# Ledger of designs, part 99: designed miniproteins, single chains, continued (5)

Each design is a single chain, and the fold is of that chain. pLDDT is the mean over its residues in the fold that is shown.

## One batch from the design tools (miniprotein)

Design m19422
Fold by ESMFold2-Fast:
Structure m19422 (fold): chain A 76 residues (1-76)
Amino acid sequence: MADSLRDMADELEKLGLPKASKALREAADKIAAGEATGQDVTKAISEARKEAEKAGKTEEFDRLLDQFSADVERAA
């Protein structure tokens, strides 16, 4: 979970979305520390998506989110 969020954050930074990347990294750090709730993850993803929408990168963001969801399902 935390590693998958960090991978997604790294890809967002490559797309030129540093605020979106930061939101996901902060959520991943909280998960690794045992401090995160499911709502913290959902909020971080929502904030990251809004930054992607502002930059016109919604399709790229949605592809990364689909990959993240698939990686999480494979781990279950």
Scores: mean pLDDT 77

Design m19423
Fold by ESMFold2-Fast:
Structure m19423 (fold): chain A 69 residues (1-69)
Amino acid sequence: VDTRKFVETSREVVREPGRTVVTSTGTIDGKPATITDTFEVGPDGSLTLSTTVTVDGETYSSTHVFPAA
């Protein structure tokens, strides 16, 4: 999936203490697509970034944890 071809039509940002969820809805190559980015800060100062891309009924996900510096 080439997210560089993503054409965003709407975006929703939900901010909570220690957590931010960004949901972008649009199209990739003319197919309906949704990208959800979750940013979560742990009590130890670590940052967890979870990205989910759903396009044409298929879901792709990745999670990366950044330890506290």
Scores: mean pLDDT 78

Design m19424
Fold by ESMFold2-Fast:
Structure m19424 (fold): chain A 72 residues (1-72)
Amino acid sequence: PMSEAEVTLTSVATGEVKTGKGRVEGGGSAAGMRAIANSGFPGGEEVEAKVTVTVEGETFEGSGRTTALAPL
């Protein structure tokens, strides 16, 4: 199942921060979470993602690095 989450994306190159709502996949521990959000960063830019999701009154956090995808 997927839950709505708040996602914070920070550009590794520029330090720019963007926030938005995304989806988190999986119902397990925070270490197994994935977040999908529209970043608004240029494609190929490396970003550090921090995800906060609340499920049934419990708050989970996860972080990791990913690459921004260019709009088509």
Scores: mean pLDDT 61

Design m19425
Fold by ESMFold2-Fast:
Structure m19425 (fold): chain A 74 residues (1-74)
Amino acid sequence: GPSFDPAVVLAVIDALLEDPSRLSPAVVAALREAKAALEAGDPDAYATVQRAIAVAEEQGDLFSAAMLREALAV
């Protein structure tokens, strides 16, 4: 599967979730699912992060989508 640093992705998700009032409920839910998968060491964690990026883009949250894509590139 694709290689990424789960600690970097988790740090970005935690930063985005520090003020969830700035995010749509759909983005918050997707970020929480991605965080749970990453913390559990789920082999599908990459797919959960990609779903969070897609949800952020669908909600017009281009900032969260960009931050998650950058985190996956590390």
Scores: mean pLDDT 84

Design m19426
Fold by ESMFold2-Fast:
Structure m19426 (fold): chain A 90 residues (1-90)
Amino acid sequence: MKKKVTVEARVRADPADIESVEVTVQFDGEEPQAVPARVEASGDLVTVTGEFEAENPEGKNVTATVTLRHKDGSVTTLTFPAKTTIEDVE
């Protein structure tokens, strides 16, 4: 059964230094997949939210990789366990 999975991550970064953000998520034992990212900034914290659909996501851990592209052309990649919210798409 397909369900909507929302992953949330907080990254310590200066939002004025960020050009773009990309999120890739991976369930334990599965291949990583890119997901649309929403970015919210508050001070030196950037909250990144990604939503995607997955089959039977319950009971699985999700690892998120956040790629930050900085205005100076540098790229920062951060990998961390993500908080997940699972909702029915009905």
Scores: mean pLDDT 72

Design m19427
Fold by ESMFold2-Fast:
Structure m19427 (fold): chain A 83 residues (1-83)
Amino acid sequence: LEEKIKELLAEALKRAGLSEEVAEKVAEGIVLALLGKDEEAEELFLSVEEELREKEEGILAATEDPEVQKLYKEAIELYKEWK
């Protein structure tokens, strides 16, 4: 289920305007943070920090997108079932 959660988060992040590579790294970082691996998550976020800052407004706007909200909700529900 970790792989499915990463896929849903990466899809939401791509809709937010992140590149495929950055979206996949951020999705992996979020999953690592959810698993309590905060140091590994931080390392991934730092590796893509420049694009995240550049796309910050787009990411914030995307949180209001119903499709992005749906993907995020599905990822969180899978995480709850996994834990």
Scores: mean pLDDT 72

Design m19428
Fold by ESMFold2-Fast:
Structure m19428 (fold): chain A 64 residues (1-64)
Amino acid sequence: SLPPFEASEAAATRWATALLNAGLDPATARQFVARELNEGARAAGAPELPDEVVTRAVARAAAS
């Protein structure tokens, strides 16, 4: 079975932090988080994250 999917600002921040720690630049991390989380949300029938929320989450992760 598929694991539960969560599209939230907290999830976006965790994903962005992991990608930045893996050496991805913030722009690439933002593109990946926005695409993957919202694709997953759509596939799971869960609410999508607004683009501004993803942008804020990535900026927060990059500033930490």
Scores: mean pLDDT 75

Design m19429
Fold by ESMFold2-Fast:
Formats: sequence, structure tokens, C-alpha cells
Structure m19429 (fold): chain A 62 residues (1-62)
Amino acid sequence: SVERAIAALDRGLEDGASVFTATFTALREMGVPSGVASPIAQELAKQGASREQIKEYLRELG
């Protein structure tokens, strides 16, 4: 669910995970396959996406 994905993102970032790792974990919670989640997480991290921008992206997927 989107709520679980957002919670996973917040938890990962607060625990010091990279933007890539936190975003990848959140996308996997949404049921996004690893082969799709990885390039999305890489691109968001590369673009310097903020936590709020990533949350909006997750909301758009749900």
C-alpha cells in the first residue's frame, strides 16, 4: 500500500539509508518488481529528489 511505502521511505531515511535504498524499499512495498524499482530509485537519487518529491511519486503510483 502507499501508506506502507511512505512509512518505509520515512523509516529508511531517518535510519540513515541512502535515497536510493529508501526509495527502492518503498517501491518494493508498493509491489514494484526489483528490475523496475532499481532504475526508478537510481534516477530519483541522481536527480536529487527530496523526501517530499519521492512521497508524491509514491502517491501517484497508488
Scores: mean pLDDT 87

Design m19430
Fold by ESMFold2-Fast:
Structure m19430 (fold): chain A 101 residues (1-101)
Amino acid sequence: SRAAELEAELRRAVAERIAAARAGDREASVAQTERIAELLEELAEVVGEKAALRVGIEIGRELARAAIELGLEAGRLTEEEAEALLAELEREEEAALKAIE
């Protein structure tokens, strides 16, 4: 289905966005961020706004988790700071998913 094709492309774009960030490739990171936004807009046309918003929330969590992990690996965050940020990210995801009913 078109939805399955878009979800596969979104998974690839997210993986490429994370890889670009780890490599310090700002141009590739920006390009993949824009691609993710375009794919989510196309997904909304196929599955509806609410279902696309759920996917967007899940992607946002995955990108934020990867950024926290990178910060810890680079020594920009302590283990305690990373743990606190991951716990807050889980709470924010739960609240966002509940808000869309």
Scores: mean pLDDT 86

Design m19431
Fold by ESMFold2-Fast:
Structure m19431 (fold): chain A 73 residues (1-73)
Amino acid sequence: DMDALVARVTKVSKEAQKKAKELGKKKGLTDKQVKQASKKARLTAGDAASDGDSDEEAIKKGIEAAEEYIKKL
């Protein structure tokens, strides 16, 4: 069911984005850097969920992408 997949991808993307935004704020990043970190998390989590990863694995990959972005700052 494509509609169910789209709903799941949207859900995990938003969750990863929210967690990455909170992480960035806690680390004292600028608003622009927080937006970039959360964008990385959103896109990575969405792609992972679309590839068949579980919700938890997709969110974890999204957060890891945000952490990698922050590490490169």
Scores: mean pLDDT 85

Design m19432
Fold by ESMFold2-Fast:
Structure m19432 (fold): chain A 96 residues (1-96)
Amino acid sequence: SEEEKALAKALAKTLASVIETDVSELEDFLSLLDQELVEEWMKDPSFIEEARKYLKSEGVEKEKLEEARELLEKLQSSKDPRVALAAQFLLKILSE
């Protein structure tokens, strides 16, 4: 839907901004994501692909994307299940 595409774009823009500004803020960003929405979006391949497309259009530097992936890989084993789930979700968006 157009609303889901708008949400995917907003998520991608916010994610790109966090990664470009300070990758260490990513853990806090993950803790702020709605767990119910993350569970829904994680099961929707079209949402993931749309978010991935918009993230690529933001032009984040490869080195910053690699730093973010490394941090997300560590955070997916977080003792906070909300952070772990959100990290798994964002890794699907960043995977290429």
Scores: mean pLDDT 84

Design m19433
Fold by ESMFold2-Fast:
Structure m19433 (fold): chain A 58 residues (1-58)
Amino acid sequence: SRTEEAQKRGVEIALELKKEFPSLTPEQAGTAAGMKLLREGYSREDALAGMAAGIKAV
């Protein structure tokens, strides 16, 4: 589903951000991932799912 795609993408983005900027908190990395998903055209619901998955992965 598109939600599963957003969750996977959110995790990938959050982990990449944490690797690049180790001082980021999980919430900061996940929130940034969610914002990027919105810019990539995901719905608010799917972007929030990706943000939550990213926060948990970091």
Scores: mean pLDDT 86

Design m19434
Fold by ESMFold2-Fast:
Structure m19434 (fold): chain A 69 residues (1-69)
Amino acid sequence: PPPPPYPVLVDLEGEVVTDPVTGERVTISGLEPFTALVTDEAESRDRFLREFLERVREGAGERAVELLL
């Protein structure tokens, strides 16, 4: 892979996340594709994760965020 920083297209539309405890399947829908910057800096990684989870929560709901953690 290229050295950081580099952009990555994130498209989770239609992805299915399975809860290992309940076996429930959650389909991520309504989440628009977005570009995220991959970096090896701790602060930038934290910001990326926070923005990623916020986007998922807004598009797919809190349950999807819980299952991705």
Scores: mean pLDDT 61

Design m19435
Fold by ESMFold2-Fast:
Structure m19435 (fold): chain A 84 residues (1-84)
Amino acid sequence: METLVSLTVRLKPGSTVDDVKEAVEKVGKLPGVLDAEAVPTAVPGHVAVLITAESEEAARRALKEFKELVKDVGEVVSSDIRPL
């Protein structure tokens, strides 16, 4: 069952939205990831990210990898995984 990961990244000082977009692009290349995008938010210093995966297991792997990829750029302050 296709699964959506919705998350919010709080940027570290000196980091930009483009740094998060680079991590999103890398996550989008992982096996089982169908789509990954950074979406605008109204909250300064925060970036929303949506990852669509082919399964819940692929979604969980993508979230774990994304957290590692953004570790030096920002902090994942919220995350949700739900079936589509």
Scores: mean pLDDT 82

Design m19436
Fold by ESMFold2-Fast:
Structure m19436 (fold): chain A 97 residues (1-97)
Amino acid sequence: GRAEELRRRARELREEALEAIKKGDFEKALELARELLRLGLELLRLGDLEGAIEAAEMAREVADKVAEASKDPKIKLEAEILAGLAGIVIGVAKLLQ
């Protein structure tokens, strides 16, 4: 169904984001982390709480890796904000279980 399609797309985006990090393309990695967070929110709207948590945890993982690896203060701040937003989505999904 739709939730299964979104979960598969989230895993693909995570792989793309980790490759972007390996190449030092932190701006692309953050764009993909935002996409992961959007998929997490869509999964949450569909009532797929487990899928929402998985996608948001992947978004946080990518954002945390960017914050650690990047030397650009603006990129670090954007990554920290994304990690925080992903944490909120995880918390909301867990409260709805």
Scores: mean pLDDT 91

Design m19437
Fold by ESMFold2-Fast:
Structure m19437 (fold): chain A 64 residues (1-64)
Amino acid sequence: SKETARLVGLTLLAVGRVVEGQASPELANAFTKAVNAGDAETAEKLAREMGLSDEAVEEIRRLL
């Protein structure tokens, strides 16, 4: 589904930050759990801590 594809895209952004050495695996795991739970507030906070763009944070608000 479109929703599943978008959620996968958000988790791949978090994985990319870990691979680049810009975020911890623990932080990315917490973000993925928040996204899967539909917890927009926690997902937004963790996305900002990982250094994701304002556009990615807006996408989280729109999807969750």
Scores: mean pLDDT 78

Design m19438
Fold by ESMFold2-Fast:
Structure m19438 (fold): chain A 95 residues (1-95)
Amino acid sequence: SSKEKEIEQLKLQYSDKLVELTDAALLASGQPNNQQLLKELVDTLKETNEIAKKLLEKLEEVNPEEAKREREIIQKIFDSFNRVLESLGLPPIPF
């Protein structure tokens, strides 16, 4: 279905953004006074948040049970990245 294709595309976008986000967090943690790396981490987390929300919205329409499980996993991942932000003196970006 068109919704299943949208979900697959969003899953790929989310996966790619998680890799970028992990790299950005690692780089910022290694250079906590580098304002550009801190900005890139914040911007990447915001972009990942928006993709994750779109993914969960589409999943809810097709498979509410899967959407519930994925939401719990994504929330834990975002909680972990917000702890990284806190350790760097940055405000949280709630999911």
Scores: mean pLDDT 90

Design m19439
Fold by ESMFold2-Fast:
Structure m19439 (fold): chain A 86 residues (1-86)
Amino acid sequence: AAPPPFVPPLPREELVALTRERARQLVEMARKLVEEGRLEKARELAEQARATAAALEAAGYPEAAALFREAAREIEELVREALEKK
């Protein structure tokens, strides 16, 4: 993706709503990767989610950051369960 150099700040409520939907999509994408046996790629998505959460928290959006931390945790759990499969 080509990130824009400047993005006007979104209203907090709108940012949280968009973040919730993005977090849901990220978990869904990771679930598909796990189903395909692409565990390394799913782990990369979890790391990206944690990095995004850290950036959001530093920017003053702790609620949005919490949503991405939760998504990262869910992705890590999906990978863990796949690795424990007999």
Scores: mean pLDDT 78

Design m19440
Fold by ESMFold2-Fast:
Structure m19440 (fold): chain A 81 residues (1-81)
Amino acid sequence: MEELRETQLKWYQAVLAKDMEAIKEYGEKLAKLLVEKEGLPLELVKEALEEFLKNFDKLKDPSLAGAEWSEILYKKLKEAE
């Protein structure tokens, strides 16, 4: 479980730094880990990350970054049903 937590921390640090390349890199790694541990569809997790990155400049509170990505993913999961 160390790799998931370490990747989540690095992704959040990238969000706070507004480092778009790092957000994408650690976000893609986190997506793969979430697929392996939670059985989420990799393509939808990646699409949600891409939509999050596209709207990142509109994110007023960086502490909500994880919640925003999760909300986008949840919406895409509902649309795939």
Scores: mean pLDDT 77

Design m19441
Fold by ESMFold2-Fast:
Order: C-alpha cells, then structure tokens, then sequence
Structure m19441 (fold): chain A 88 residues (1-88)
C-alpha cells in the first residue's frame, strides 16, 4: 500500500467505528453522552486521516472526500442526539 492508501484505510476504520457507536446510541431510549462524544472524536480523527491521505496521495482525493463527508454527517447526527439527550 502507498502511505496515502494506509492513511485512507485508517480513516475508513475510524469512520466505521464512529458510525457503529452512533447507530447503537440511536437505538437506545437513553443515549450515552460519553459514547456520543467518543463517536464525534473518532469521526474527527477520520477527517484528519483522510486529509493527510489527500496530502500524501492526491489521486485519493475523491475517496477521501467521501470519508470526510460521511464523518461530518456522523458528527452532526451525534451532536444533535447529544443535545436531545442533555435536554431536561
């Protein structure tokens, strides 16, 4: 693998973990704020790794931008769910 391909794979792994945590909490009647915060951090790390992948290998831009977009969606959903869980 190129360095860019390794970084992109790591970004995809972090994104998958973030999305999995978000999906588990969406199924809960009382979402765990700490797990939602962990999902946000994993998605933020996925964005960072995807941006590094683009810098290492510009040919991966389209795939890395897809990861960045998906990670931003996970962050937005997790933040919204966290705000709803914190409301009382």
Amino acid sequence: MSKGEELLLEAEIQLSLAAMLLEIEKLSEEPDIKLLEKAIKLAEEAIRLAEEAIRADPSLREEAEGVIKAAKEVIEEAKKLKEEAEKK
Scores: mean pLDDT 86

Design m19442
Fold by ESMFold2-Fast:
Structure m19442 (fold): chain A 70 residues (1-70)
Amino acid sequence: APDASAVGARLAAHGSGAEPPPADLTGREAGQAAVENAARALVEKGGLPEEEARRKATEGVAQVARGFGP
């Protein structure tokens, strides 16, 4: 869904601009945290159940990783 893509992009940009991710987080864990944050935003915004929100958040984060990822 396009909303999940936008949320994922915002989280990646925020992490890059506002605060860098902690050194303790591996790339995999940072991605997991981004998915969780996006899923929570989708739950609050759309009232989606956790499972549906996670699915959409995963797609958004994956798209961001493709665009920004090393």
Scores: mean pLDDT 59

Design m19443
Fold by ESMFold2-Fast:
Structure m19443 (fold): chain A 64 residues (1-64)
Amino acid sequence: EEPAELAEQAAREKNSDLAGQAAIEAWKRGGYTEEADNYASGAHIAAQSGDAERAREWALKAAK
């Protein structure tokens, strides 16, 4: 399972724990860079706000 898919799922389910896990996994796959951290934080915020499209896109960028 890709972090982007987990972030999208977290947004749809409004699952704060899953949103946090998805953000951490995205940041980890991005190599713990500052750029990956910024995108992972954006994905986390989008997922918590229920914005599934944004959560997916930001997590995908973080994991890259």
Scores: mean pLDDT 81

Design m19444
Fold by ESMFold2-Fast:
Structure m19444 (fold): chain A 62 residues (1-62)
Amino acid sequence: MSEEEKKRVERAIEGAKEVIKENNPVLLRVALHELEKLLKTIEDEELKKRVEEIIQEIRAKL
C-alpha cells in the first residue's frame, strides 16, 4: 500500500467512528458497506485489523 492509500484508510476509520457516535442506522449501514469494500483493498495487516474492529462495532449496533 502507498502512503496516500494508508492515509485514506485512516480517514475512513475516523469517519466511521463519528458515524458510530451519531448512532444513525442509515449512516451506519452506508459506513459498513464502504468499510467492507475498503477492507478488500487493504494489504497492511494492522490497518486491516483496525477496519475489521470498526466493522464489528457497526455490526453490533445494527
Scores: mean pLDDT 81

Design m19445
Fold by ESMFold2-Fast:
Structure m19445 (fold): chain A 69 residues (1-69)
Amino acid sequence: SAEEEAVELLLQGRTDEAVELLKTLSEEQQRRVLARVEEVNPDRARAVRAMLEGRGEEEQRRLVREKLA
């Protein structure tokens, strides 16, 4: 399914491709995908939520800084 494909892309670090796919899904489907990703990689789920909200670039910079600290 498109939801399973989006989860797989996000877990592989293919975030740009996953975000484009997520934009074609309903808000309910997006929430389900992000919930599954958050179980494995909460930082990535957070970054993707920010991307969908149009604030992804600043959030990605912040998460990289947190991981290096």
Scores: mean pLDDT 75

Design m19446
Fold by ESMFold2-Fast:
Structure m19446 (fold): chain A 99 residues (1-99)
Amino acid sequence: MDKIKENGIEFAGLVAYAVRHPEEFAKYLKEVKGAPEEEVKRFIEKSKEILEETLKKVKEEAEKKGNEEILKLAEELLKDLTPELMKKLARLLLEEHEK
């Protein structure tokens, strides 16, 4: 529908990548943006905690609503946080909040 949705989906994938590969992502931001590596790592660690808590809540809500597709994606992401699955979950969640 719009660039905001697509940017949100891409951002969700980037967050999953950063959480899955914190050392590589911190090095990338240091080399490309000059960001402090240790500060980026601390941010990623905090983001991982928030993401895991959010995924657990998404799983609980999906179980309550009987949304099997979102439930299965949240369970898979809690086991293995991949950018592709995170983008898929973000797209489905955005579709539920269609205007």
Scores: mean pLDDT 77

Design m19447
Fold by ESMFold2-Fast:
Structure m19447 (fold): chain A 92 residues (1-92)
Amino acid sequence: SAIEEKIKELIEKYKEYLKKYKETGDREYKEKAWYYYSAAATLAFYLARERGELPISEEEFREEMLEAARRNGIPEEVTERGIEEGRKIYEE
């Protein structure tokens, strides 16, 4: 589906920036990688809910994403922007 294709594109961007982070040590690439990961995860969350496959709320999903970001030293703002991007893609 078009949504599944968009998820794959976002995951490829995540992998690209994660590779750049590993090669350079530049935290800006780590944050960009997390942004794309958060957008992909959010889009996948909405798709799974549409299919009845995921019994968690949007707030529970958001809390899990923010906790994972904190454990990886990622600013909350980066994760919130990624979540919002995924939501916008889904609502198109």
Scores: mean pLDDT 86

Design m19448
Fold by ESMFold2-Fast:
Structure m19448 (fold): chain A 65 residues (1-65)
Amino acid sequence: MQQLAQQAYDLYMQGLQALRQGNVAEAYRLFAEAYELGAQASPDPVSQESLLDLSEQYRKRAEEL
């Protein structure tokens, strides 16, 4: 679980870096992956559902760009 949380955080940081570089589509893909791993790392079902919803939203937004 801790390893997945660290991987989720690293992907989120990569997404923020992509945003700073103006690569919005790449940032949204990275955020989607980060939230998906964050959901897997979360022991709380409500947090898991919320993070999976965020992952799906960012994935769709990346595809629309």
Scores: mean pLDDT 82

Design m19449
Fold by ESMFold2-Fast:
Structure m19449 (fold): chain A 110 residues (1-110)
Amino acid sequence: DALNRIRQNPNDSQAWYDLGSIYYARGNYDLSIDYYNKSISLDPNNSRSWMGLGQVYYRQGNYDLSIDYYNQALSYADDDDKPIIYRNLGRAYDAQGNTTLSQQYYDLSR
């Protein structure tokens, strides 16, 4: 599991990402942020960890930081991951009341 992988190799960026996702799912946003940041410190190109930070800040109502992290995720994302990041950007802009940008990102996610 992720914790066992970290015990064997504390530089396993993917294992730290997996821990971040587990704690995000549990609603423990402080630990989720810490583990996503650890993942990014080991592999700055880990698009999914940047997206995870965006999702946490979205849940906390910090939409500006959420959008910044989603844009970081886009810069490292493969084409398969881009639609989910575009949908998340659309949600964040919608939450800010920017319906024009929200609709543009939702259209990109289709």
Scores: mean pLDDT 91

Design m19450
Fold by ESMFold2-Fast:
Structure m19450 (fold): chain A 87 residues (1-87)
Amino acid sequence: LTEEEADQQLSKLIPFLGHKDKEVRKKARTAVIDILTQVGLEAARKLFEKHKEEIEKADPGAVSLLQDKLEELDAGQIIKEAVDKVL
């Protein structure tokens, strides 16, 4: 998944984060997380910052959830780097 493709998909999905149907909102959150995970940490951070205001407007809770997910990805990368250096 390219950064440009991810950006286009996020632009289409972000409005669904504010959808009236809770199931649609849940699926939109999952899809956004999946896209950010697939593009890699650097691109994910860049795309999150670019769309942060739109995400916050649609679903303020999603901002915190996505920040937590990006921190998990960052922590996982740091742990892997530490293990690779010790071994």
Scores: mean pLDDT 74

Design m19451
Fold by ESMFold2-Fast:
Structure m19451 (fold): chain A 76 residues (1-76)
Amino acid sequence: GSVAIDETATYTPAAGETSITVRNPAASTDDYVLVLRAGTTELRGLGQFDADGEAVVPLIDAVAGETLELRVVRLA
């Protein structure tokens, strides 16, 4: 699936989803998207934005129907 993000977004994975495509046209290659299980600090994914403002985030241990919280972070 895909989601557009400004600073934060919420996403619920479907059965069999192993990645999320995250889009922010203002993002640069210095920007990352952090994916956590909502209400926790449990990491579900981390992806770097490309020059087109798109990040493909592989999901780690995500369960279908759980709520994920996405945040844009700049590490540079």
Scores: mean pLDDT 82

Design m19452
Fold by ESMFold2-Fast:
Structure m19452 (fold): chain A 75 residues (1-75)
Amino acid sequence: MREEIRRALEEAFRLQREAEEEVRKAGWTEEAIAEVEKRYEERARELEKRLEELSKHPEFKEVREEVVAELRARE
């Protein structure tokens, strides 16, 4: 489903940005990266599993390109 793919991708990009901001605030140390990865570990794994299943749909590539373009335009 296009909407499901879009939501999963948007959630993944939001999660990535949140994690990057946390690491940036902590100064990009290996310890900070490991701590942030640990806190986001289960959510990231759930998203990866969902995205892997969704990537089997022929619409996935098209929706991914749309979401990436929209996120770049918003920044």
Scores: mean pLDDT 76

Design m19453
Fold by ESMFold2-Fast:
Structure m19453 (fold): chain A 70 residues (1-70)
Amino acid sequence: KELEEIKKKLEEGRQFARDLGRALYDKAVEDGPFGVALLAPLSGRVDEADRAAKETEEILKKIGEERRKQ
């Protein structure tokens, strides 16, 4: 069951990081050019984190598809 707990924490961590990154970016856009300029270097990291989260989700989906089989 420890494996299940680890997966849970990893998924929660990635989802939290993705949501946090998106929320930070949205707020930067809302604050206008000053906010965007201040967080522009961070926005690249936010996109990278979102990409990593999506790639992990795709891998998990592929595993699920293999389990489903035909």
Scores: mean pLDDT 61

Design m19454
Fold by ESMFold2-Fast:
Structure m19454 (fold): chain A 91 residues (1-91)
Amino acid sequence: MEVELTLDNGVKLVAPSEELLAPAAAIAEGFRSIKGVEKVEVYEDGSVKVTLKDGTVIEAKASPTVNAALKALEQLEKVAEVEVDEKSKLR
């Protein structure tokens, strides 16, 4: 059964089953420091989908799920750089 957790910074974490609650909690800890994240979804195949507050979606596939979260965090850093570049190109 799908479960949803909300972090203190407002980030929502969705896990597809209770078996993924422990790795989902580890992912939540990783994303606690990232204030631009709106939602993190964990899938049964170990993939992770991260939705940012601006609607940007980042998907990372890995098993176990914790490794997918680390890849999603790396992509979040790159998305932040792209957003800065786009705003600087509005000249």
Scores: mean pLDDT 61

Design m19455
Fold by ESMFold2-Fast:
Structure m19455 (fold): chain A 76 residues (1-76)
Amino acid sequence: SAEKKQALLEARLTVASGAVNFIEMLIQRKGYLSPQQQADLKQLKADLEDLKAQSTDEKHKARADQVIARIEELLA
């Protein structure tokens, strides 16, 4: 159902957001962005772009954009 699909996309968004927050915390503690963390952030960005393409909920898209912007800031 559409409701079930949106709930799963929301869960994916929550998990991705948590992963980015965790990576950011590790970078802050170490003062260094590792090659593995760069790869993980790029994969998370790709997953969020896919989520945006599949979602019909503007709130999910807005939240995904916020997380993508944070990933881009961390990769800069």
Scores: mean pLDDT 86

Design m19456
Fold by ESMFold2-Fast:
Structure m19456 (fold): chain A 67 residues (1-67)
Amino acid sequence: MKEELLKYAKEKFPDINLSEEELKKLVEESVADAEAFLSSFGITEPEKILPLAKSILEVDLRAAIKK
């Protein structure tokens, strides 16, 4: 999951000026946030977590680019 999200971030935002460590941190936070949210509804399947994690990551990346 984290590797797929990291690849997704690089493919969708190729001109992003974040370091590899900053990207990895955002990916880890997006996965953790998606898992925490969906687990509160009893959802633990990676295939259901991944789309939400991608959405959270996109929001965070767009915010980071604007700063």
Scores: mean pLDDT 79

Design m19457
Fold by ESMFold2-Fast:
Structure m19457 (fold): chain A 71 residues (1-71)
Amino acid sequence: SDLERLEELEREILGLLLRGAALSPEVAAQMQAVIDRTAPVVQELVAQGRYAEAAEVAERTRRELEAILAA
């Protein structure tokens, strides 16, 4: 389901944030900037029951965080 996909993406995002925090404060700050921009959008979509769209935003967030870690 879209909700199960969103929950899995949220767990993956948490894992990436923990990895970034372990690397450096600068990496953690870059990742937090992505979260600050994307989390309110995901929260609004979830509040409206729009789980498929929330999962798409979370998937893009995950890709941005992975790109930061790869740099």
Scores: mean pLDDT 89

